# Designs tried in a protein design run: designed miniproteins, single chains. Part 62

Each design is a single chain, and the fold is of that chain. pLDDT is the mean over its residues in the fold that is shown.

## One batch from the design tools (miniprotein)

Design m2281
Fold by ESMFold2-Fast:
Structure m2281 (fold): chain A 68 residues (1-68)
Amino acid sequence: SAAEKLEEIKEELNKDPEIEAELVGENTLRIKTTLSVEKLIGLALRLMGDYPDLEVSVKGNEIILKAK
């Protein structure tokens, strides 16, 4: 399910000390970071490539993943 996929992504991302990922509701993962703008955009592009079934958006220092 989408929720299971988001939980797995959350666990993987939280291995990075510059990243704090949390589930918000049933279909949304919020990714807070201390990354530079360049690294943040790089992460967002990688997530778009790895998870084409998810909507990826960037808000300040955060990335939001939503199940479609």
Scores: mean pLDDT 84

Design m2282
Fold by ESMFold2-Fast:
Structure m2282 (fold): chain A 98 residues (1-98)
Amino acid sequence: ADELVKKGLEAAEKGDYETAVKYFEEAIRKDPSKAAEYYRLIGDVYEKAGKYDEAATWYQKAADLDPELEPYLIRAAVNVALKLQKEGKAEEVAERFR
């Protein structure tokens, strides 16, 4: 599993987030006992990509297995809420009142 984790981290550093997630998912299949840690790494990849909704989903899976990882979920959930308020909702209001 360590080699797959290393390949996943290298892909994430190159901005290839899809390949990074694929390597971490394969690492989970090879070593399910570390699934919580690998779910957190997948969440980190999505957060780095600015995909906070996906990050929150994977951090939730990690926290469900290891409650000590709940702070990662809270951080992603806050970022989702801020994005929706500042980007999505503000753009919709501006469009409607043009």
Scores: mean pLDDT 75

Design m2283
Fold by ESMFold2-Fast:
Structure m2283 (fold): chain A 70 residues (1-70)
Amino acid sequence: KIGLTVPNEPGLLERVEELIKSMGGRITRVQRTPTSVLIEAEIPKEYFKDFPARFKEATGGRGRLLYLYE
């Protein structure tokens, strides 16, 4: 289980969606505000170690990891 926020910028949600799907994960919730997008997702536990670094790269350091559960 993963919770994330990203700025509400063009292409940023799409980059996060692509990252999650590339890891065999699925998005379970997306909630948009004028300034940000909340994303909840599930990924296999084997990707938990790599996820924070890849998320930072995919968002240019602009996203925030809220939680990550095994």
Scores: mean pLDDT 81

Design m2284
Fold by ESMFold2-Fast:
Structure m2284 (fold): chain A 77 residues (1-77)
Amino acid sequence: MNEKAEELIREARRKLEEGKRALEEGRYEEAARLFSEAVELADEAAKIGDEEQKREALELEIEASMLLIKAAVELRL
């Protein structure tokens, strides 16, 4: 297990959960920023992690990217 990758994955999850809360509260700009940060952290983790950590990081990146699109759509409404 790569310790730095684990830390980045943990931080990405934190940002993802904070973004989900912001999205639920109608704070779409904050949600978009948090999801964008989660994508960046997950991407970094995927570059340095082991096979299991890379898979987990890519799954987080996909989820955060989907939620970022949702927040961006809401910002146009």
Scores: mean pLDDT 86

Design m2285
Fold by ESMFold2-Fast:
Structure m2285 (fold): chain A 73 residues (1-73)
Amino acid sequence: MSAEELAALGGTLMRQGKYREAVEYFEKALELDPNNEGALALLLSALEELRRQGQLTPEEEKLMEEVKRLAKE
């Protein structure tokens, strides 16, 4: 599965309210293509939605800080 396919599936999961599963797919997309700005932006959006719902874990919070750091470059 390509990084683009993983990111697209993550987007579909977000529409279904499956934000944690969406995070996993966006993370897999970035493992295949670390320069995929679309997947990076979508991962941040999914993590922000989990935070809004009060479901963000400490591990996901650390991931969000790392994603924000990468997005600045």
Scores: mean pLDDT 80

Design m2286
Fold by ESMFold2-Fast:
Order: C-alpha cells, then sequence, then structure tokens
Structure m2286 (fold): chain A 56 residues (1-56)
C-alpha cells in the first residue's frame, strides 16, 4: 500500500549515494504522502521531509 511504498522509497533515497537518485526517490515518496495523506503515517511524512532537507 502507499505506506509501504513510501517506506521503500525513503529507504532507497537514504541509501542512495547519487544526489539525483536520492532526490527522485524522496520526491516520489512525498508525492505518495500528498496523494494518500490518510494512508501514510504522519511519522513517515516527517521522516521524508527531514531526509529531503538533509539531501540538499
Amino acid sequence: GPQEEAERLLAEGEASRDAGERARALGEAYKLVQEHPDEVSEELRERILAASEEAG
């Protein structure tokens, strides 16, 4: 489901050594949060936002 997909994308982004791949994975994770706000936990949303800031 969206929760599990967002978790996988976050993990992929955090594991990526390429800035472009990291940004893409985190962007896709954030898109899932926006499209399925009731199906993605608030904790995971905060983790994705924090990872996006660390990636910049």
Scores: mean pLDDT 80

Design m2287
Fold by ESMFold2-Fast:
Structure m2287 (fold): chain A 65 residues (1-65)
Amino acid sequence: SKELTEKSKEAAKKAVEYTKKSSEKEGKLIYDSMKKTSDALYKKDKKAGEELEKGAKEIEKIIKK
């Protein structure tokens, strides 16, 4: 749904911003949670899952820097 896609995009953005203020260990936990949620959601709502996946990729870049 469009609303679920918009909510997923907002959740991803907030998770990314929180990760920038988090320890590497905390960032890893946020990444793992986002990946599991995006994988589950992708099977039911592809667009919403894609937005969470984009957030997970941004979190991964933050952790690896």
Scores: mean pLDDT 80

Design m2288
Fold by ESMFold2-Fast:
Structure m2288 (fold): chain A 71 residues (1-71)
Amino acid sequence: DLEKVLKALEYAKKGVEAYEKKDYKKAIEYFEKAIELEPEMSSAWLALAKAYEKLGDKEKAKEYLEKANAL
């Protein structure tokens, strides 16, 4: 569904913008919305892993990094 893909990309873009502003919690919210719409979006899983690493949640960062690498 093209509409779901475009919406997932928009959420991923907002997540990147939040991450660049160092709002890692907001970035996580947006990346989670992106993967909810497009679970195969490996770039969003990787971004989610990086955001959790910035928050010190190394366990979740590892889980999401492994998910990104498995896609």
Scores: mean pLDDT 86

Design m2289
Fold by ESMFold2-Fast:
Structure m2289 (fold): chain A 71 residues (1-71)
Amino acid sequence: MESRLAALETALGILKAAIDFTRELLERAKAEGASQETLDKLEKDLENEEKAAEELEKEIEELKKEMEEKE
């Protein structure tokens, strides 16, 4: 259980860092007047990263709840 929880938490941490990075890139691209194609790509990347993070958060919450219920 713990090794799987640790792996999921690590993956979530990586995704959250990627989300922050993509978000900063998107804001910078908008400020710099990047092409609509570049903006669309960054927005799509951000959406995909956020969706993956939400799925990982749900998996982590389910595992934590199972562990807590055995107290």
Scores: mean pLDDT 80

Design m2290
Fold by ESMFold2-Fast:
Structure m2290 (fold): chain A 120 residues (1-120)
Amino acid sequence: MEVPEEIKKLIDEIMASPTLNWDLVNKLIELIDKLSPEEQLAVVKYLIDKTFHPDPRVASLASAVLLKVLQHLAETNPELAREAIDLVREAYKTAPAERQPNLRAVIDELEETLADIEAK
């Protein structure tokens, strides 16, 4: 499934920012909620690709956005969030050593989010 162009454009705008713009991240989440589960996974894959960016700033921003999207999916569709975390784990195995810490942090924080949801 392809990522809608509106979402790609919004992600590119977030990545072009010098710091994380929470208004744009919130708008991204609102758009993701209107997507099918397959399109939501395509957005996750697109964000994972951005975490491999040669610019450490872009890679860090992409990791923060990925985590926020995955935390939201954990609340709205925990099964889809579990599929998405497996995609992040596979990406971690193939990631350059310099990019592994960001992906590890996403995995650890999402696992904590899922555990908290289960405990409620």
Scores: mean pLDDT 83

Design m2291
Fold by ESMFold2-Fast:
Structure m2291 (fold): chain A 58 residues (1-58)
Amino acid sequence: TQQLRQQAGELYKKGQEALAQGDGQSAAQHFSQAARLAEQAGDPLAAQTLRELAQQAG
């Protein structure tokens, strides 16, 4: 749904902000949550990319 895509985008922004502050653990958590929402929204490619970002951040 549109709501899930919007929420995933917000979590992606929070993840980027956490990385800018040097908080890789928080960034990984935000990217992981964004990936789950992207998958639920029917976007497996975005979900895969977000999972990879979470793995690199943590």
Scores: mean pLDDT 83

Design m2292
Fold by ESMFold2-Fast:
Structure m2292 (fold): chain A 65 residues (1-65)
Amino acid sequence: SAAEEKRKEELLKELEELPEVKSVRFEGDTIYVELNMDDVLAVTAAQIRAIGAGIEIGASVKFLE
């Protein structure tokens, strides 16, 4: 539905706004998240949020360095 598509867009934008995230891409059924590995704790928080977003929208998550 339009509401589900809008929620997906909002979640992807929220991930893209995280300081440790360089880029976010959704292809097929997978969210690709490119991370800045400079801060281990901040990167861990970003990974947890990305996994949560994937669960909410039913997508796999892959992390790129």
Scores: mean pLDDT 80

Design m2293
Fold by ESMFold2-Fast:
Structure m2293 (fold): chain A 70 residues (1-70)
Amino acid sequence: MIEDIEKAIKALKEGNILAAVRHLTRALHEAVKAGDRETAELIFQALQAASEGNIEKAIEYLKKALELLK
């Protein structure tokens, strides 16, 4: 989960939206399976922001998710 979120942030910074979405979809699936509702909500919001081209907001949500996971 943490590794996929970190890879997604890197992909977003590099402009590789398709790679970012793949990593975030994996991280979301892991969060849901773990019962981590708060992290799942942040990853879902990041996916929506990325799909809208709002890279700054997507990264902001992902940084918040990483703070929860430490």
Scores: mean pLDDT 86

Design m2294
Fold by ESMFold2-Fast:
Structure m2294 (fold): chain A 78 residues (1-78)
Amino acid sequence: SEIDELIEVLRDPNATREEKLQAAARLYQLILEKTTDPEVIEEIKKLYEDILNALTAGDEAAFDEAVDRLIEVAEKVK
């Protein structure tokens, strides 16, 4: 599935931060299309903001943690 392909990019240690950001943005959109649960929607919005903030700050650990949380949400929704 497209979700599984995006998760693979996010887990790839050779993928650039830009490639991972693009994959996260697409995954975020796909999750929004699959769920009407307001708690899930709020969680993924926060996670995407956390990803953007970590990228802006150059915080690789925070970026990776937020990406891992987004993957967990995607695995539950797919």
Scores: mean pLDDT 84

Design m2295
Fold by ESMFold2-Fast:
Order: sequence, then structure tokens, then C-alpha cells
Structure m2295 (fold): chain A 66 residues (1-66)
Amino acid sequence: SMTIAELKAIAGVTLAFTLDGKLVGLPAGTRVEVLEELNEKVVKVRVLSTGEVVIVSKSQLEIIEE
């Protein structure tokens, strides 16, 4: 099963890190697949529209489907 989440952001963008450590902005409402919980605060996700893997704060995610 695929765990799907939606990115939430106060300013309309969520900040994320690529696997090589680059900071990128993703729009609020971006749908992602949760791949791995790295710790209590941070998760690795795949952006569904692009297939890119990024690291985001758990506080910026809302789980839609488990």
C-alpha cells in the first residue's frame, strides 16, 4: 500500500531538501508518497507529479491515505 500525504504551508510553499542537500520549495497542496520516517520530525517522501525524492518536516504533512 502507498501512504499518500499532502504538503501544508503557511506561506503557500513547503521547504524541502533533496537527497544531495539542496533546499527547494514545493507548493502547498503537493501530493507525496511517504517512503520512510527518518526520525520523529523528518520524513523522506516522493513527489507524485515528478517522482523526485525529498526530505520534509512531518509538521508540513497531512496524511490522506494509508
Scores: mean pLDDT 82

Design m2296
Fold by ESMFold2-Fast:
Structure m2296 (fold): chain A 65 residues (1-65)
Amino acid sequence: APAEAPRGLGFMAEDEATVERAVKRFGVKTSWVLSREEILERIEAHMRRHGVPQAEIDAILAAER
């Protein structure tokens, strides 16, 4: 929803464990089955939306791939 207070800036994109936990939760706990690549793309888009530098996103995704 647009026009919300800023949040997710504390997503800790530098924390690979936080990213991995989010991926596992969405892939395992959700009723909607997502492909590995779709989950990673959603995480990447979320980080980018919240102002995380591409270099940090790349480092986190490299740990997953």
Scores: mean pLDDT 58

Design m2297
Fold by ESMFold2-Fast:
Structure m2297 (fold): chain A 116 residues (1-116)
Amino acid sequence: SEYDELVEKGKKAFEEGDYDKAIEYYEKALEIAEKEKNDLKMLEVYYNLGEVYFKQGDYDKAIEYYKKALEIAKKLEDEALEAELYRKIGEVYEKQGDLEKAKEYYEKAKEILEKL
């Protein structure tokens, strides 16, 4: 599918360190996912955009996209993925120097994982 090809191109660009190209491919994939109203595809793209922005050093956008992915993970009741996304948000805050917010998000992840 066009979506799968765009996601694969985005992943390849990310692996090659071409973050701007990765974002362009993922944004095109997101347009398809949004038009289809496909929560799983939107979740995949939001997660990958969060990863790219984190590597690029755009911590505010990384948090924005991880939070969008988190909203869908909660809707799908995927507690393992919810915990992973809380941990990812904590990692971004830690890298940004906001150690108090980092601790808050790590604690949210821990609380979920201790119930699994």
Scores: mean pLDDT 91

Design m2298
Fold by ESMFold2-Fast:
Structure m2298 (fold): chain A 61 residues (1-61)
Amino acid sequence: SLPDPLRVAADLYTGMAAAFERQGKKEEAAEWYRKASELYRQMGDVERAEELDKKAEELEK
């Protein structure tokens, strides 16, 4: 079967967020975690979405 395009995009956005976080770019990392969270919510993966929202909130403090 073909991969879910939303899942692939969410995984890429999460990877981008982690890369920005490693670079110390906390604001950009938070933005990408929130974008990934939105995609997980669209897929019905609320638990994963909430985990990523919490990561973004922690980076924005």
Scores: mean pLDDT 84

Design m2299
Fold by ESMFold2-Fast:
Structure m2299 (fold): chain A 74 residues (1-74)
Amino acid sequence: EKAEKFLKTVDEAVAALHRGEITPEEALERILKENDLTPEQVKELRDYLAAVEAGDIATAAAHRQRLVELLEKE
């Protein structure tokens, strides 16, 4: 449940970023307003958003997977 809500917020922010409506920093701020993240999760999220902005699909997928793993383990 927590992971699903988090991923929905991430996907909505990524969609806005992909449309050029917000910056990676604004996307990160939106996600952090809805979710209390650890510093390691924030780092992976920041790297994910940067890869999405750069259009690096493979790097974005790797960071997204790592972020999901961090959310599954407290």
Scores: mean pLDDT 77

Design m2301
Fold by ESMFold2-Fast:
Structure m2301 (fold): chain A 66 residues (1-66)
Amino acid sequence: MYKVTVEGANATGATAAALIGMSSPGAKVEVKKDGTVIIEGDLSEEEAQAAADAGESGGGKAKVEK
């Protein structure tokens, strides 16, 4: 299980991170009013890292927790 938090990403980066999270049937995706994306659940390490990388590519700060 992983939790990925993406803060401060532009719309493209936030959308890409959320889409990666939604592609995992065991994951829950929450997009907050401020654009923060939280992905939590049964993600692979590769999916968690891909979501973090997408958020950071959009100028955000990503945190990955196991």
Scores: mean pLDDT 82

Design m2302
Fold by ESMFold2-Fast:
Structure m2302 (fold): chain A 71 residues (1-71)
Amino acid sequence: HHMEELIKERQEEFKLAQRIIDLVRAGKVDEAVELMLKAIEEGREPVAISGALAFRDAGHTEAARKILAAL
């Protein structure tokens, strides 16, 4: 309906994805998982997928699998 609202929502999703990636790289896996689960609950699937890939690339393969299973 309002394209400008959708653009702002996508920008917020991008910022959330960056925050999750930064937490994973800092070794704060539990905090990153908590934010990922909240993103899934809110229907922000692109953020959840990007975060799962970040976990995998950082070597946290089991955490990535659990996040993908929650989708």
Scores: mean pLDDT 73

Design m2303
Fold by ESMFold2-Fast:
Structure m2303 (fold): chain A 98 residues (1-98)
Amino acid sequence: SEAELEEEIERLRRELRELLAETLALARELLERAETREELLRAIALLLEAIGLEEELELLEERREAGEISLEEALEELRRLLERARRLLEEARAALAE
């Protein structure tokens, strides 16, 4: 139902925001620990990618509120953003573990 789709969208949106917040915190930690140019650039790249995903999420919400996309399309885009955010978080965790 439409209500079930809206609940799923809100659930995924919350999860995405939590993953991005963790990624930003880890990228900031990596930036603070950076001693080489390569480490610094890696930290900056992670920060920029996380910020980019936040911007894509905001744009998606604006398009949904404007009626430019369906709930089903918004759900699919959120799932894609969530998968990208999960990969980015793993990259941030791996970099900090090195």
Scores: mean pLDDT 88

Design m2304
Fold by ESMFold2-Fast:
Structure m2304 (fold): chain A 78 residues (1-78)
Amino acid sequence: SEEEKKKLKEKRINFVKEVGDALRAMIDAVYKIAKKRIESFPEEERKKLLEELDASYQRMLDNLDKAVKEYIEEIEKE
């Protein structure tokens, strides 16, 4: 019935959110490891690598946020 469909949608949305949170935690962990690794490089290389890492990190987060939102919206439209 409609109540069962609503509960299933909520469960699916919560699952997507949990997966998104897990992926974000993974991205954050990799970012921290990479940032610490960059500290071992000479100053000129360190600056360039940090800029590249920060840009990549932001793109990954933006892409993840977009994917999660789009998937949730698709579930809600059902």
Scores: mean pLDDT 89

Design m2305
Fold by ESMFold2-Fast:
Structure m2305 (fold): chain A 59 residues (1-59)
Amino acid sequence: SEETWKYIQLGGEYVEKGDYEKAAEYFEKAAKAAREAGDDRTARQAEGGARHMRELAKS
């Protein structure tokens, strides 16, 4: 969906800035939007990205 894509782009921008906490938040929003759109594959990918970003934020 358009909303899912917007959140993925924002998450990627924050990854490039090294703001892993905000990147995780946007990937979590992307996952939710993808689930609501019935795109379970994209939702799982975004959920994985969010978890990875949360791990990096703790370091």
Scores: mean pLDDT 87

Design m2306
Fold by ESMFold2-Fast:
Structure m2306 (fold): chain A 65 residues (1-65)
Amino acid sequence: TTRLVAGMIEVVGLGIEYGVEVKARVVGDKIVVTFEEDSEKAREMAKEIKKYAKELGIEVEIEFK
């Protein structure tokens, strides 16, 4: 779906902008985002991802190592 593609592009873009290493994958109808760090930047990025996911109507699962 176009919405999942848009969500993946946003996650990758935010990772670059925040300088935070992330892995994103599609599982069924949701995007699973795994952060390689649990930092203030990673938490801010996670909040931004959840905001965009809500706007796009996409389910997102956030994981921290």
Scores: mean pLDDT 78

Design m2307
Fold by ESMFold2-Fast:
Order: C-alpha cells, then sequence, then structure tokens
Structure m2307 (fold): chain A 97 residues (1-97)
C-alpha cells in the first residue's frame, strides 16, 4: 500500500509526500526491492544523486536480476561523471532477459 501510494504521489508531483510514503514502505518492508528502486527514482528527480545511487544499490542487492534498477544506477552514475561504472551498470541491465 505505502509503495503504491508513494508512486501515485510522485506522479502527481507531490514529491515530499511521495518521499514520506516510500520511507514508510521501506520501514515496514526493508527487503522490498521495488520500493528501494522507486525511492531511488524519486531521489534522482530531487537531484539527490548520491542517495539515489545508494537506493538503487540496495534494490540490486535484494534482486540482482533487476534490470530497471541496473539501468537507473547507470543513469545516475553517468550524471555523476563516473562513466566506467555507468558502463558496467548498463551492461548488467542489457544482459538480463
Amino acid sequence: AWNNYGLVLANLNRLNEAKEAYNKAIELKPNYAEAWNNYGILLANLNQLLLAEKAYKKAIELKPNYAEAWNNLGIVLANLNRLNEAEEAYKQALEIK
């Protein structure tokens, strides 16, 4: 419920409320990879790139074959000008079928 609520709030551009909803989702289910990925997307949209990286890495730790999280990690790493690390993240996303 909280993860889906955060997603709706983010789509309505209510970003601070979305952040609180995702924090609650993670508090209740810290092993829910999708909530960590969605939280990372929100943090990236807030230009909190280092926090977004940590959220995506947690999603990947929980679900190593999570292509979307690998792709999102690559985008954040490229924006941080860490191009070699971004390339490796994108390669992981492309190899997941």
Scores: mean pLDDT 87

Design m2308
Fold by ESMFold2-Fast:
Structure m2308 (fold): chain A 100 residues (1-100)
Amino acid sequence: MAEELAERTRRAAETALAASDYTAEQSAESMADWAIHHVKESPQAAVEAGRAAAEVAKRTGSERLVRWAEKIAEALEKAGHTEEAEKVRRWAEEARRAVE
């Protein structure tokens, strides 16, 4: 179940990354908003949402999506998913460097 949800989120992220910048930003932001509210039950899906936010941010220069990736990492850490939080935080840091 959890792995299947993570794979579905990964496919949604892949679709977002293949889209135009506008659609990719909207999709990544929607996924991030969902992930923040479901991080306890779906940490791996939240990781995939964080990856998508960071990758789209690097491509489009969106500081907003960098902030979303950072929020996902913080939510994961607060929920006790420390390893997942560290992974997403690293992607957010890479995206922040690329946007600056």
Scores: mean pLDDT 83

Design m2309
Fold by ESMFold2-Fast:
Structure m2309 (fold): chain A 64 residues (1-64)
Amino acid sequence: MKEELIKKGEELKKKGDELLEQGKYDEAIEAYREAARLYEEAGDEISASLALMRVGIAKVLKSK
């Protein structure tokens, strides 16, 4: 169960990275937020924190 949540989180993180590279910042932010939520449900606080850092980066890039 926890492994399934982590796997989905990783897939959403990768999707967020792809969207970020395409300049689709709002879509990247949503993907990273969902990844962070799944990591938190799995108890992976480190991966959740890293996903939230990516949300912050995407927001900064969107502002430029």
Scores: mean pLDDT 84

Design m2310
Fold by ESMFold2-Fast:
Structure m2310 (fold): chain A 98 residues (1-98)
Amino acid sequence: PIVTEVELRKIKSPDPELAKQLESLQNELAEKLKSLGGKVTYSDETLVLTPEQAEDYIAANQRMIKDAEKAEEMKRENEEEYEKRLAESKRLVDSFTR
């Protein structure tokens, strides 16, 4: 089991479609991490993003989801590479929440 933790926040953006897409991606990420034994927490704080920041955050979340999917496939073949890949993706996602 991985010890990766992700904190999810309510998204607010001037573009409601981007906010909705981000909430959908955060939910997908949460389900992927839960399936891998990771921990997901929900914050009462709202994450406010400009449209440009929202697009970058979408890309970061999509990367972490893909890395989580690859980590599941690589599970037990190379556990160190699995942990490293998820840690790098988490760093990108966490950079938006500061």
Scores: mean pLDDT 73

Design m2311
Fold by ESMFold2-Fast:
Structure m2311 (fold): chain A 80 residues (1-80)
Amino acid sequence: NEFAGDVGAVAYALAREAGLSDEAAKRIAQAAARKALGEEVDLKALAEKVGLSPSTVSRILKEAFEKAKELRAAGKTYDS
């Protein structure tokens, strides 16, 4: 759905800004999109795979959700 796509795009951008590789950023983006669709995400396992702390991954996911909600409320999509 559109919201899951927006969350994924924002999460990818935030992960890249945090210094992650394209591969790691895509993993975070996919996890964020899955969470937006109501799927469970193992934050510790994701953090281990991308080389970040669980708290950093949690922060990126929270920021992605909040930013995506803001953009949808404004009638916009995130341009990554």
Scores: mean pLDDT 79

Design m2312
Fold by ESMFold2-Fast:
Structure m2312 (fold): chain A 81 residues (1-81)
Amino acid sequence: SLAEELARLTEEAGRLALELARARAAGDAAREAELAARLAALEAELRRVADELLAQGDEDAVRAAQERLAAAAREAAAILA
């Protein structure tokens, strides 16, 4: 289902965001660039799937994804502090 697809993409995006934060903290510019590009591609796909789910009225799946991404963003910010 689209909700399952969004959940999988959200999990992967969260993982990449944390890896990107670690690469940045380590000063690994090449790894940072690679991970940033992969995360950008996943974020584009996440937006497409989320937009389709919203068109179908599945706000709960989109809300769950937003909560997971916000949690990953907070963890990434802590790594960079």
Scores: mean pLDDT 87

Design m2313
Fold by ESMFold2-Fast:
Structure m2313 (fold): chain A 63 residues (1-63)
Amino acid sequence: SMEEIEKKLEELEREVTRLILEGRLDEAIALLQKEAKKVEKTDPELAKKLREMIASLEKLKQQ
């Protein structure tokens, strides 16, 4: 369901934020890449959102 997808996305965003605050950007990117691969065939819209997050973090890493 859409609510379950939103809840999973919120939990993932919290974990990613924690990793970023700890300076673990590579681990945050790796986590998002792994999750995007898992949902690519079942939820391509969620996979797209996760890839957008990856692009944002890669940009941050280049600064």
Scores: mean pLDDT 80

Design m2314
Fold by ESMFold2-Fast:
Structure m2314 (fold): chain A 99 residues (1-99)
Amino acid sequence: SNAAAKADAVRLIRNIRDLAEKVLESHGIDTTEVRKLADEVIAAVEAAPELTREQSLKITAYAMNILASIMALEFGDITPEQAKKDIIDALKDILEVVK
């Protein structure tokens, strides 16, 4: 549970950050806070001496919640403003997990 798990977590967060930014920006939403928070999460994962299996599973679960919010926005089930809030909340939850 560490070098590979940390690399996988960083890759996952970068991918969801890039996807969230692309989708939110396509709806005219400012992504400055999303970028900053996602970058803080990446830095925290890289700075952690280890990433446990339980932390990796929680990070994956919150990342899947971000993907679900993006899909809900694409399908018109939620507003772009709501999607941004949900994404920010999930990123904050990931940051708390890595603490």
Scores: mean pLDDT 90

Design m2315
Fold by ESMFold2-Fast:
Structure m2315 (fold): chain A 68 residues (1-68)
Amino acid sequence: DALKYAEKGYEYLLAKEPEKAIEYFKKALDLAPNDSDLIKRITYLVKNSKYLSKEQKEELLNYIKSHE
């Protein structure tokens, strides 16, 4: 379930484990590459997270772009 992976990614962000958060967001995107609502949700979380570095945000946003 792609949504469960996205939820786990969010939990890792709250736990201040950004590398694990990135891994789980990528898994969610891989499972549901055409889910526009999921993509928008992950994009919002990535852009507005204070726990992701500039490079980590860029990595995830580029990964999202590669699935569009």
Scores: mean pLDDT 82

Design m2316
Fold by ESMFold2-Fast:
Order: sequence, then structure tokens, then C-alpha cells
Structure m2316 (fold): chain A 59 residues (1-59)
Amino acid sequence: MAPMTEEQREGLLKQVEEWQKKYGLPKELVERMKEVIENTPTAAEAMEKLGELLEEYFK
């Protein structure tokens, strides 16, 4: 898969901030999500990991 562009990474960071505002996500979860975005090489892999974090939180 193609590596994540800086624009895609910024887009995902903004998406996480919007999810925090909409769902009132705890700071610890938001920081973990930001770490995933910063340290994951592809957008698809980052989206999968973010989905797993949200799924565990909303169980």
C-alpha cells in the first residue's frame, strides 16, 4: 500500500478531534488514537487501528 501523505495524516488527526467533540472521548483514548495516526505508515492501517480502539471503548 502507498504510504500515508502528510495531508491524509492531518485529515485523520482532525477527524479524531471531531470525534472527541462529538462523543466526548477521554483524553487517554484521544492520545492513543493520535499515536496510531503518527506512527502508522498507511491510512488504511491507521483507520483499522482507530476502529479497533473505538470498538473497545463502545463495548
Scores: mean pLDDT 79

